# Designed miniproteins, single chains, continued (3): the designs that were tried, part 68

Each design is a single chain, and the fold is of that chain. pLDDT is the mean over its residues in the fold that is shown.

## One batch from the design tools (miniprotein)

Design m10358
Fold by ESMFold2-Fast:
Structure m10358 (fold): chain A 95 residues (1-95)
Amino acid sequence: SKIDELYERILERLRRMGVPEDLLRAFEEVMKALKKYIESLSEEEQKLFIDTLERMLKALDYAEENPELREEFLRRVANTVRYLAKKFGLPVPPL
């Protein structure tokens, strides 16, 4: 699916930027839960989610090219993953 393709591309960029494997695993579980939820919604909402993932990929590419923004960007991603993990009742990755 397009969502699975985009998830893989996002994970690839995060791994290249040095995100720890424990946080990447938590991200994968959060994204898996989010995918199941989104796929239960309307086609219009699924399209908006895909557009959001594509914008995230562009932001990751920009952060990769701009090292001065990378640490702050990755901290925000980590905080978002922890927040969503709590929302979905998943294990929260360590700091």
Scores: mean pLDDT 77

Design m10359
Fold by ESMFold2-Fast:
Structure m10359 (fold): chain A 85 residues (1-85)
Amino acid sequence: SLLERADELARRVRELPLSPQLRDQADFVLDLARYLHDRGNDEAAQHLLDLLGQVLDLYRAGQVSETQAQWRLGQAYLDGILLNQ
């Protein structure tokens, strides 16, 4: 389910050696995805979770810097807010 995927991603965020800033950004994306699901916007929620998962995969692989990951998550969060308005 979408909520089970969100819980798995929350665990991945906890397990990765992220700065407080990057962790906060990831948590904001997770919270927004859960909120969108509660509002019936499952497509937008799924898109945010997919983007978060991709960013975490790239960061773990060393393919993006912390600042690049933070920028991508910030953009995803803003797009999610706009989709919910």
Scores: mean pLDDT 83

Design m10360
Fold by ESMFold2-Fast:
Structure m10360 (fold): chain A 79 residues (1-79)
Amino acid sequence: MTKEELIAELEKIAERALSPELRERLLGLPKDVLERLKVLLQTYPAHLRVRALEEAVRVVEEGDESPGGLAVRKQLEEA
């Protein structure tokens, strides 16, 4: 599966289209992270999935080591 196909699956799981900016950020992430994001999003109610995705992308990009950032990172690693 390509990164573009994984991002399309993330949009389906989120039940709405992702912004072009978020899609570009997702393309910058490793493929294994995108696959873990699919698992992570399914643990959230549909109406929270885009927010969860945006936060997970931010945590990965910024190297956020706050308690909240570490919790998100742990969820991604455990997926």
Scores: mean pLDDT 78

Design m10361
Fold by ESMFold2-Fast:
Structure m10361 (fold): chain A 80 residues (1-80)
Amino acid sequence: SARDEALARMMARVGDLGDRSKDPHVLAASAEITRIVLADPDAYDEILAVGEEAAKKASKTNPEVSKELQGIIDEFKAAL
């Protein structure tokens, strides 16, 4: 489904950003989003909250990574 494709794309992009940036907030968000999805793949509000909070935390130390993460989360939200 379009929602399954949007979720898979978001997860792949967050994971890739974590691996490239080594930002601890992005890495933690990637792990937590994976945990949420394994328990309930329809928990979109929880997934979005984790991503948005991670972007906010990353903004203090790496504003470019924060902006890229926010873009990934906004694209996922728009696809729902």
Scores: mean pLDDT 88

Design m10362
Fold by ESMFold2-Fast:
Structure m10362 (fold): chain A 68 residues (1-68)
Amino acid sequence: SMEELIEKLKELYKALKAGDLKKALEIAREMSKEFSMEEMYEALEKLPLSEKDKKKVKNALITGKSLA
């Protein structure tokens, strides 16, 4: 669901902000099994994040998908 996707994106962002790259990439990898990149990007645009932080999350999602 969109609500579940947004919750996972918030958890991913929290891990990135804490500098926990291992946790961030594991979350991104698991998300790539359930959601398409298009769905994840659309949900990310709904979050009140700076463009810099959105780019950081997008990079983590791309890396996570490549490791899935």
Scores: mean pLDDT 85

Design m10363
Fold by ESMFold2-Fast:
Structure m10363 (fold): chain A 98 residues (1-98)
Amino acid sequence: KDTAEEYYKKGLEYYKEKKYEKAIEEFLKALSLAESDELKAKIARYLGEAYYKLGDYERAAGAYQYALSLDPDDEEARENLARALEKLGRLEEAEKAR
């Protein structure tokens, strides 16, 4: 019924409204339907940001790592990964992520 792009847009709407749990639900649906690495990387970055906003730093780090596996040049995802790892006390891994 809904496309990956439609779920991604719904997730962005909830994210802008600071409804992070609902944003995560829509981003996960988008990710399950996404076929391109470009779209998967975008979804994964916002998924990481939403997890970070909820204080779920472990899931945030995982989402950012996935985004970087698809788009290694995403400077924003790399910096956000480092910050999530710092929150987890994984300081050595955080320095390596930069």
Scores: mean pLDDT 87

Design m10364
Fold by ESMFold2-Fast:
Structure m10364 (fold): chain A 71 residues (1-71)
Amino acid sequence: SLKVVDAGTVPHSTSVEEAVKIALEKAGLSEEQIKDVFVLPLTDGGSLVVVRATDENGVEVLAYVRREAAP
């Protein structure tokens, strides 16, 4: 089964590296568990930073952070 974690919304100034860190912290994951990182542009100029990982029990996790569009 896939576990989905919404790690919240962050300002447009937040880097991908910072967004990934937030997603990992919210999901209780470490960098070693990351399988993929996707940055998906949104039509409003924001982006969705998506981390795909496997937790310590072998469960697939998708954790995401929404970055706001610039004003």
Scores: mean pLDDT 84

Design m10365
Fold by ESMFold2-Fast:
Structure m10365 (fold): chain A 87 residues (1-87)
Amino acid sequence: SRDAELRARGDELAMKGFFYRIQRKYGESRELFLESGRLYEQVRDYGSSSLSYRLSGRSAEELGDLETARRLYQRSDRLRALDQALR
């Protein structure tokens, strides 16, 4: 299904995001986790989306982009609350 394909793509991008983060390529890591979060959100996997946005925020924080990190953490927190409400 489309949802399964989008989720698999989200998983692939999240794994690449971790790989770039280990290499301290925080710009690439931020963008990969951001896109992963968007794909998970599109398929309403709010738990995985929340985690991906948090990891994107952590990479933004490593770059000193505290404004972007704050916005990503806020988005992550909202999606985490939504995930918990749907359990």
Scores: mean pLDDT 90

Design m10366
Fold by ESMFold2-Fast:
Structure m10366 (fold): chain A 76 residues (1-76)
Amino acid sequence: DLDRIGATAIADYLVEKGYVKEENKDYLVDTIVATNKKEGVFPSKTIINDLKALVGEKEAREAIEAGLKAVREYLK
């Protein structure tokens, strides 16, 4: 599931940077996957905007890029 691979990489980035606790990682992954599936795109505009609000534009961009990179590596 490409949505779950990308969401996991985003959550891993946020945990590594200290924005999210490890114990909340699975909940974050499930939330990202559900939102992206509801909107039919990865990454969804809602997730991009929520991450910008939470961690700022630069960290949000890097988290999204980590997700996209994980999806690209899986597709090789």
Scores: mean pLDDT 81

Design m10367
Fold by ESMFold2-Fast:
Structure m10367 (fold): chain A 96 residues (1-96)
Amino acid sequence: GAMAEELLERLRKLLEEAKKEEDAEKLMELLEEAEKLYEKLREEAPEDTEALKEAAEIVIEISMILLKKAETLEQILRAIGTALRAMGDLFELELK
């Protein structure tokens, strides 16, 4: 629906920002915003499996970008934890 598409467009913009970002602290903020948008998408459009799959893939990609740029253990653990959670969600969606 319109809400799902709006949230997905915002996630796509965050991914493009993350691809250009070199600062790990800013990447942490982008990842936190992406996680919030993804959770909102899950609440607002739980049956939109196509949108949820794309959103999960975006969250995973931002997490992997953060992991490559991470300078602290906290940043590494955040990136890994978020990626694993989103991969688990993606696996569940593929089984439907």
Scores: mean pLDDT 88

Design m10368
Fold by ESMFold2-Fast:
Structure m10368 (fold): chain A 85 residues (1-85)
Amino acid sequence: IKGTLTLKYRTVLGETRTLTVDIDANSVEEAGQQVADALLDEERQTGLGILVDTLELVSSNLSDELANAILKEAKRRYKQKVRSL
């Protein structure tokens, strides 16, 4: 799987932000991990928490089915990592 996902989300301050993630993965699980890691990196760089349940797909050069599968997996993995803190 190789492509891009452009996502929209809200921060804990009510700000709307857009994030573009480059995907280069052998599976949906790996791609979801790449998106989850990008979200965590964005949080660390901005210092702003992400309301992961507000995360939505804006655009992608992948199929809708594949992009949505990756997004679902990314939300699951992001919640799992936040729980471990």
Scores: mean pLDDT 76

Design m10369
Fold by ESMFold2-Fast:
Structure m10369 (fold): chain A 79 residues (1-79)
Amino acid sequence: MVAKGEEYIKKGDVDRAVMIAQRLVSEGRYEDALKIAKEVLKVDPNNWQALGILAVSLEKLGELKEAEKYAEQARKLIS
């Protein structure tokens, strides 16, 4: 799953990489979802879906202060 997400990012298919990261979150694979979301943000830093995935994954991993920073960035992009 992670390798496939990274492959989609290399091909420029950010939407598919985001879908893979969302699936990883639903499976409880937060570290893997975090890796894909970070790679998406390197190529599309204003991707609010990737910021949301990063925030949720960090929260589940106990990184609450970082999670809130990314959640706030995502909220500003959609409101």
Scores: mean pLDDT 80

Design m10370
Fold by ESMFold2-Fast:
Structure m10370 (fold): chain A 72 residues (1-72)
Amino acid sequence: MLKVKLSFDEDGKPVVEVTSDDKISHLSTITFESQGVTYTVVVATDDDGHTASVSVRRRDGKEELVHSRSWK
């Protein structure tokens, strides 16, 4: 299953953690609201599920966080 956790640091910037124990092989888009701000999270993985990336963008068009991981 794919899980996304959102928190905020002391400066009010979003911190996103993505956990997947299942094999995913397609692009997924997750939209959610926190503290009156809408966030869009894009998760992409390859056909083998060995690469994942996460990009977070606020509704005001500002890109805040990028996380990527690759494994065999």
Scores: mean pLDDT 55

Design m10371
Fold by ESMFold2-Fast:
Structure m10371 (fold): chain A 86 residues (1-86)
Amino acid sequence: SLEKEIERLVEEFRQELQRAVDAGLSVEEVRERGSELANRKMTKLQDLLSKDKSLSDKEKQELLNRAAQRLGEVTRETLAEVRRRQ
């Protein structure tokens, strides 16, 4: 299902962003990497949704909005973690 695809995409984003943290990137570099990765994930999701004939435009918009919110939450949580590690 597309909901599971979004969950997979968010989990991939979390893992990719965590790899940047583990590589020793600064808070600013992690923020920049997060923005780049989030844009790539959203572009991929938008392309996937544009090809789906089973969903209404409203449902597509709701899924895009939810994905964007979740990617933002992951970024915020990751940046808070990096700041706390000192």
Scores: mean pLDDT 85

Design m10372
Fold by ESMFold2-Fast:
Structure m10372 (fold): chain A 100 residues (1-100)
Amino acid sequence: SIEEEIDKKIEEILELVKKMAEYLPESQKEKLNELLKETKENLKNAKTLEEKYEILLKFMEKVNEILGEASTEQKVKIKPLYDEIIELIDEIYKLVQEAK
């Protein structure tokens, strides 16, 4: 189903963010891990696909803020993971539009 496909893509994004955190200093890693925990709880309470997408966008806004603190070397290491996340977000957007 479209719902199951969206949920799988969201879980993949969360796993990619967790992998990105491993390349970052302790302070940024802890911030990302706390954000992941909060976002997982928000997603459990989401009632619609549109609400899940909005939660994901707010999550990514906060992820980008934390990543903005990273060094140039750290940003180079995380770029491939970040690019995969952006592709998955675009795919989720299309699926949400199809479900309407």
Scores: mean pLDDT 86

Design m10373
Fold by ESMFold2-Fast:
Structure m10373 (fold): chain A 75 residues (1-75)
Amino acid sequence: ALEEQAREALTRAVNSMADDGISAAVLNRVVAAYAGDPVAGAREIRAVLEEYRDKLSDEAISHLQEAARLLEALA
């Protein structure tokens, strides 16, 4: 359930970021965040948030923040 929720939040974040015109390379960074260690994944999502905040919609920011919190809960 929690792992599925984290995956759904990441998927929603990636879709929102794509709609915002974020490059495929950055989208792949967010997708890769789910594949390994949840703590490292949450840090990577936060790094993307800090690097691209001015290009991200409020929806993308919200979904990325939720994904990071869910990954931290999985750790």
Scores: mean pLDDT 81

Design m10374
Fold by ESMFold2-Fast:
Structure m10374 (fold): chain A 64 residues (1-64)
Amino acid sequence: KEKEENIRKAIYYYLQGKYDEAIKWFKKAVGIELSKEELKEFVDYYLKNRLSPKEAIELIKKRK
């Protein structure tokens, strides 16, 4: 799915230190604009729990 690919791009850019680009792709995937701090917390949780992109999207939707 396009949203899953956008999550992968967001994480990829975050790991490269390109935080503005990561936030942009995250917003495209889930429709929510995260702060740099919120994105860091999310990526740390994503990596720690070995989530799939699909699970990542559902997690963010539940925060609404």
Scores: mean pLDDT 73

Design m10375
Fold by ESMFold2-Fast:
Structure m10375 (fold): chain A 59 residues (1-59)
Amino acid sequence: SIDEVLAEVRARIAAGAPMEDVAIEFANRLTELMERGEITPEQADAARAEFSALLAQAR
């Protein structure tokens, strides 16, 4: 789910993972969820907006 992906992203950031690696991993996870039909493109766009805000707060 999107919540699980965002929780994983937060954990990776807290562990000191490089932001570019976290961003690539997040994009791949969203693509996987969309390809499996688990989320809509609208939900993916909303998740990207939340991720961008989360990265801005983490910097």
Scores: mean pLDDT 79

Design m10376
Fold by ESMFold2-Fast:
Structure m10376 (fold): chain A 95 residues (1-95)
Amino acid sequence: GLIEKEPLVLTLLKQLGEVLDRLLTVSKEGGTSGELLDLDIELGVLSLAAAVIRDDPLLDLTSEADSVLETLRLQGPSPELTARILDLRGRVDSR
C-alpha cells in the first residue's frame, strides 16, 4: 500500500484478538443478547476498517469471526465452535 498500513493492521489484529477472547468466554460461560450485540458491532467495525485498508487476510479473519458469532447466536455453544475460535485466535497471533 501507498500508506503505512502495517501499524494499523497490527492495531486491528490486537482488537480482533480481544473480540475473539470475549467470544471464547461467551461460548464457554454463556452470554447475554447485549454481549452478543456488542461483539457483532465490534466485528462490523473491524470488518469495515479491514475493507477500507484493503487487507484481505484481515477481512478473511473478521468474516470467519462473524460466521462463528452468527453460529453461536443461532445454534448455541459447542466444542466445534470453541475449536474454531481457538484456531482463529492462533491465526491472529501468527500474523
Scores: mean pLDDT 79

Design m10377
Fold by ESMFold2-Fast:
Structure m10377 (fold): chain A 95 residues (1-95)
Amino acid sequence: REEAARLAEEAAKEAAKAAKLGKGEAVLKATAAAISAIGAAAGAELGLPPEEVARSARSAALSAKRAAELGKGEAKEKALEAAKLGERAAEAARR
C-alpha cells in the first residue's frame, strides 16, 4: 500500500517537471499525468480499492507516455520517468 503511494507520488513529481520543461500539447499531457498520479497516491493513502488505484496509476503512465512522444530533451526524459513510475505504481497497487 505505501509502496504504491510512494511510486505514484514520485510519478507526479516527474510529470510536473516534464510539464514545467515542455511546450505545447506535451505540457497538457504531462499535467494530466501529474493529476492522475496525485489521484493514485491519494487513493492508495485513503485505502481505495486496489483496482481504482491501479486505474489512476495506469492513466498517469499513459498520459506521461504521450507527453514523452510529444516532448523533446529533458522534458521527454522526465515524462518517460513519470511513465515508468506510474506503471510500477499500478503494479504495486494490484498486489
Scores: mean pLDDT 84

Design m10378
Fold by ESMFold2-Fast:
Structure m10378 (fold): chain A 113 residues (1-113)
Amino acid sequence: MDSIRASFAAEVDRLREAVRELLPSAREGNSSSSAAAGIYASLLSIAVGPEDPEVLRVRGINYLSLSETYFKQGNYELAAKYAQKSLEYSTQAGDTELQARAQALLDKAKKAL
């Protein structure tokens, strides 16, 4: 434990708060759900780092969207693969609602195989 690490963490948290105030406006400007999620994840990754819980949550949403697309196309193998990825990222992000959606889609895809 060092003072530089603690100081850096506090600075990152302050920048994260400032970015969160600006990102909702940028996010609302894009009506395409998949494109908006991608842009939002990229902005969060640049501002707070790629392993931030919010970045992980948006990646989970992106994989869930891919899984739903492949499920609608009848590609249950890819649907299951991307649903599992969504579940992994939503678990890391602590998003229980997204976890439930990913698990339900994973179960449906596996049963359809």
Scores: mean pLDDT 69

Design m10379
Fold by ESMFold2-Fast:
Structure m10379 (fold): chain A 80 residues (1-80)
Amino acid sequence: MEEIERENKRADEIEPKAIEALRKAGELAERVVAQKTYEEQREATKEVIEEVSEYGPYIKEFGESVLRAMKLSVDRLAEE
């Protein structure tokens, strides 16, 4: 129980930054698919990678916290 609460608290602290990063990544991905040529898509992809890399650690940490909480929850369901 306490371990799930700690992971949820960690996720809650990072969640706003992770959500904003995912939203921004989605917008940038749409920009890539809107490009007409492979060369333009390649350049747009480089820009996306560079811009998203600033938020990458928050997305990773949020994802790891959520997965850990899910694993703990599955262990609890197995008790039933």
Scores: mean pLDDT 65

Design m10380
Fold by ESMFold2-Fast:
Structure m10380 (fold): chain A 107 residues (1-107)
Amino acid sequence: EKEVEALLLLKMLRDGVLQAFDRIEALLTDPELRKKVREYREEALKIFDEAVKTGKIYEGARKILELVRELLEFLKKANAPDEAIQVAETLLRDVEEFLKRIEELLK
């Protein structure tokens, strides 16, 4: 049952992360910034795929947290619209809460 719960949490995190990335891309008018956000999205998909294959759900979620931090710093450095930065900041908090839930589940 813990394995099923962990997989469901990972699926929920995956769906939320991808939706947030799609929303960020939609808020950007610069084609180069949109391309970079798409590259981060593809990297997120690889991390989720690896986590499912290896069963290392906590490690995968931690890598997603690092990726979202990199995305947020990229958006700030690029002077992206405040709305896009706010979506990334909200996503960062959501991923941090997911890690807490996984830590509790693994005890």
Scores: mean pLDDT 87

Design m10381
Fold by ESMFold2-Fast:
Structure m10381 (fold): chain A 63 residues (1-63)
Amino acid sequence: MEAARALADAVVEAHRELVTELARLAGVSVDQVRDGMAALAAAGWTPEQIVELLRQAVASLKS
């Protein structure tokens, strides 16, 4: 199994409300957000860095 995909799936499960809100605000599916997180994980991003990026993106889109 691809470790990046497993990490992205774990972030979706742990931070479901954050991922769902970002998908809604950006006009994309949760699957597209998950795929983006998997790409970041494959590039060496940690779960903490990915979650922080998602929080910043949601805050920016809500402003």
Scores: mean pLDDT 81

Design m10382
Fold by ESMFold2-Fast:
Structure m10382 (fold): chain A 63 residues (1-63)
Amino acid sequence: MEEELKRYVEEAVESAKAGDLPRARENYQRAVKLAEEMYKDDPEALRQALEEIRRRVSEAIAA
């Protein structure tokens, strides 16, 4: 599951860098949903994971 999360985040970042915003959004949403499932019993870890995912994708879009 953690490796799958990493793959979705990497796909979102690569898609954003390529200018494929719809694909980036789709992978971003999948990463968010997977993180919510993985950390459903740890709100602090979930918050940290969501912030990291958002940061990486936002930086890729802004680059």
Scores: mean pLDDT 80

Design m10383
Fold by ESMFold2-Fast:
Structure m10383 (fold): chain A 77 residues (1-77)
Amino acid sequence: MMTELLRAEMDAGVAMVALSAAILALEKEEKKGNKEAKEKIEKLRELADRLAAAVDAGDVERMRALVAEAKAYLKEL
């Protein structure tokens, strides 16, 4: 249990940093008039909020699912 939780928390932390970096990059694109950037920022913020809640709850399954979803979405940006 402890090893799985620690790994999930580490993976969640890495995903959170990646989500934050993507949001900052998209905010710069939004300033240039990219209308699609706003929708992408909203989706990334939603994923970050859900991931933070899963970490706070210690929910390993939810953390793993949200990390996978975040990685998939970041690849499609």
Scores: mean pLDDT 84

Design m10384
Fold by ESMFold2-Fast:
Structure m10384 (fold): chain A 88 residues (1-88)
Amino acid sequence: SSLLILKEFVREARVTGIPVEESDASNPDLIRVKVVNWLRENEIEVTPEIEQEIDRVLSGQAEAKPFLLDLSVRAGVNDLKRAVEKVT
């Protein structure tokens, strides 16, 4: 069911460090908004390809975990770049 897919997405997003709440599983539009805002806050460009993949994952057409892990790694790389710029 769509609810189970959204619950799995929220669980994986929380594990990978994306700030979504368990209660968000009932509102896919809110999940999308929170993911997009988190991408922007972490200086990840929200491309049409990323928007399409968010929709595929939220509809159960793609796996949440590898997608969210990839975004988490990209955010970590951007954090490291900012930290290096502050030191040197």
Scores: mean pLDDT 83

Design m10385
Fold by ESMFold2-Fast:
Structure m10385 (fold): chain A 71 residues (1-71)
Amino acid sequence: EEFKKKVYDIAKKRLPEIERRARQAGAARVYVDEKTGKIVAELAPDTTPEQALELGRILKEEYEKAVKEAK
């Protein structure tokens, strides 16, 4: 429980940077799931397959950073 909350808090603290990166990759909206600490993005209607793959890569990288800092 505390670990998941710590991951969430770290990811939320980084949300402005995560949102900036995700928007560059075609995200319409970005938020952190309170239950899991996972970063979630909503795709823009015009997002290309290449942008969607890059967005997934960005979200995974940022989640892994939060997990490492939480330890």
Scores: mean pLDDT 78

Design m10386
Fold by ESMFold2-Fast:
Structure m10386 (fold): chain A 61 residues (1-61)
Amino acid sequence: GLEEALELRRQALRAWAQGDYRRASDLADRVSDLYDRLGDKEASAAYRAGARRLRELAAAQ
């Protein structure tokens, strides 16, 4: 539910702060999946786009 999405978002922000862009991208994908299941397609699409950008950052490391 929404509480799981918020917890995964917190974990993604911690991973990003630590420079772990691969972990942050994986967590962002999981947030996207949860928002899709909740019917929030706008939030789902936004987190999916964020995950793609984080994967690009991970590849540049």
Scores: mean pLDDT 85

Design m10387
Fold by ESMFold2-Fast:
Structure m10387 (fold): chain A 66 residues (1-66)
Amino acid sequence: MHYKQIREAMERASSKSNQMRILADAIEQGHLTGEQAEELARELGFSEEVIEYARNLDYKGILELS
C-alpha cells in the first residue's frame, strides 16, 4: 500500500523540505489520490498552502515551497 510507505518515508525525513520533496514525488508518480495527499500534508503539520497544493495534486507548487 503506497500511502503507508510514503507516510513512513516522510516521517523519517530529516527536514520539512525533504518531506515536501517525498510528497511531491509521490504525487508526480501517481501514488496518491488528492484526498490521500491532503491527509498526509495535514497529519504532518504542513501549511494550508502545501495542503491545498497536495489536494490538487500540484506537485510543482509543493516543490517551489520545499
Scores: mean pLDDT 84

Design m10388
Fold by ESMFold2-Fast:
Structure m10388 (fold): chain A 70 residues (1-70)
Amino acid sequence: SLEEARRKAREALRKGFENAVKEYGLDETIKAFEEDLKERGYKLEKKITSVDEMIEAYEKFQEELRKKAK
């Protein structure tokens, strides 16, 4: 279902970000993520300070992309 797909996607994002944090550190991971979104033309709603906030920002970014695809 769509709900299951969204939950699975969120879990995959969390694991990806947590792995990046383990390899590069939290601050470097956030910086790289913010720069990536900016390069893709996405305007951040607020400053990111945690993995949870990275997940929220990415979900909002994906939703905006879906709206533009109409």
Scores: mean pLDDT 80

Design m10389
Fold by ESMFold2-Fast:
Structure m10389 (fold): chain A 97 residues (1-97)
Amino acid sequence: YVDEAIRNLEKAIEALKEGNFDEAIKYAKQALTSLANAYSEARERGDLEAAEHFRKAIEHVTEAIKILNQPNPDKEKALKHFEEALEHARRAREILA
């Protein structure tokens, strides 16, 4: 799940940089599904530090999607939230390695 989440976050960032908001939202939603699964697995295994990073990644992706669904989306703010989510997902992967 972690690698799938990271891949979809990278695709969301690329789409957003290209101005393709619909595609960015699509990949962000796919990343949310993978992050939620990774979070549940980490919690079940007792990997609480990794779980906390997945929780923070989920919060950032959710905020980015909310921003992009507004009438005048703040592209730069949404981008920073996706970048923060990506850093948290990568940190969780490092902890689980």
Scores: mean pLDDT 89

Design m10390
Fold by ESMFold2-Fast:
Structure m10390 (fold): chain A 98 residues (1-98)
Amino acid sequence: AEKEREEKAKKIQEELIKRFIELLREQGKEETAKKIEELIKEKKYKEAGKLLNEAMLEIAETNPELFIDFVAKLISEIEGLPLDEARRRVEEELAAMK
């Protein structure tokens, strides 16, 4: 049970990073996406994580609907939750951060 939860969390993080890099490219932030990929290849995970978090916050502030939609779809696919339920969960978590 515990190992299954750890593997699931790791899979969520890996898919989030991959899909968010794709989202950055779609939003015209190709340079930021490239820097994150280069840091990951160099195993500079702390620097990659900081840049990823900064880019995520920028999108959440600039286009909160896009951010909610992105995270909800990712959770829905990985956890097997209905999209409406995943979206509600993301909205509740973001509201709690205010």
Scores: mean pLDDT 77

Design m10391
Fold by ESMFold2-Fast:
Structure m10391 (fold): chain A 69 residues (1-69)
Amino acid sequence: MLPTEVDEAVAWALAAKDPEAAAKLLTHPDPRVRLAAVEAIGEAGRRYLEPLLTDPDPRVRERAREILA
């Protein structure tokens, strides 16, 4: 499997089992965890992605913008 940080892997696994947990990860201090949560929540939780458009991490902003387009 691709080497990912534990928090990123946990975020993806939680999103698959519990989408509510993924929404909570949108406020995680690690931008990689927030990115994983954005991807996991996707179109179904689009309104939770609006604040991520102003996220300090450009990768998080780009993914949120792609989903909200």
Scores: mean pLDDT 68

Design m10392
Fold by ESMFold2-Fast:
Structure m10392 (fold): chain A 79 residues (1-79)
Amino acid sequence: ASPFTEEQRAAILAELPVVVQQSLAQVDAYRQRNNDQALADQLRALIRETAEAFRLMIEEGKVEEALQRLQALQQRWEA
C-alpha cells in the first residue's frame, strides 16, 4: 500500500506542475545568463523526465521504485 493518503497524493500531484514550472524558469534564467543552450536543453529534459517518473510513482504508490528510477536518471545525466 502507498505510504501517502489519497489526499496527500492529490496534493503532491497538484504541486508537481508548479515545482516543474519554477525549475524550468530557473534553467531559462541560467541559459540567458550563460548562453549555454546545450546544457539548458539537457536540464529541461532531466526536469521533465524526473517529474514524470515522480508523478507516475506517487500516483501508483511505488515510492521505492520512484527513488530507483530517479537515481538511474541522475546517473544517465552525469554520464
Scores: mean pLDDT 72

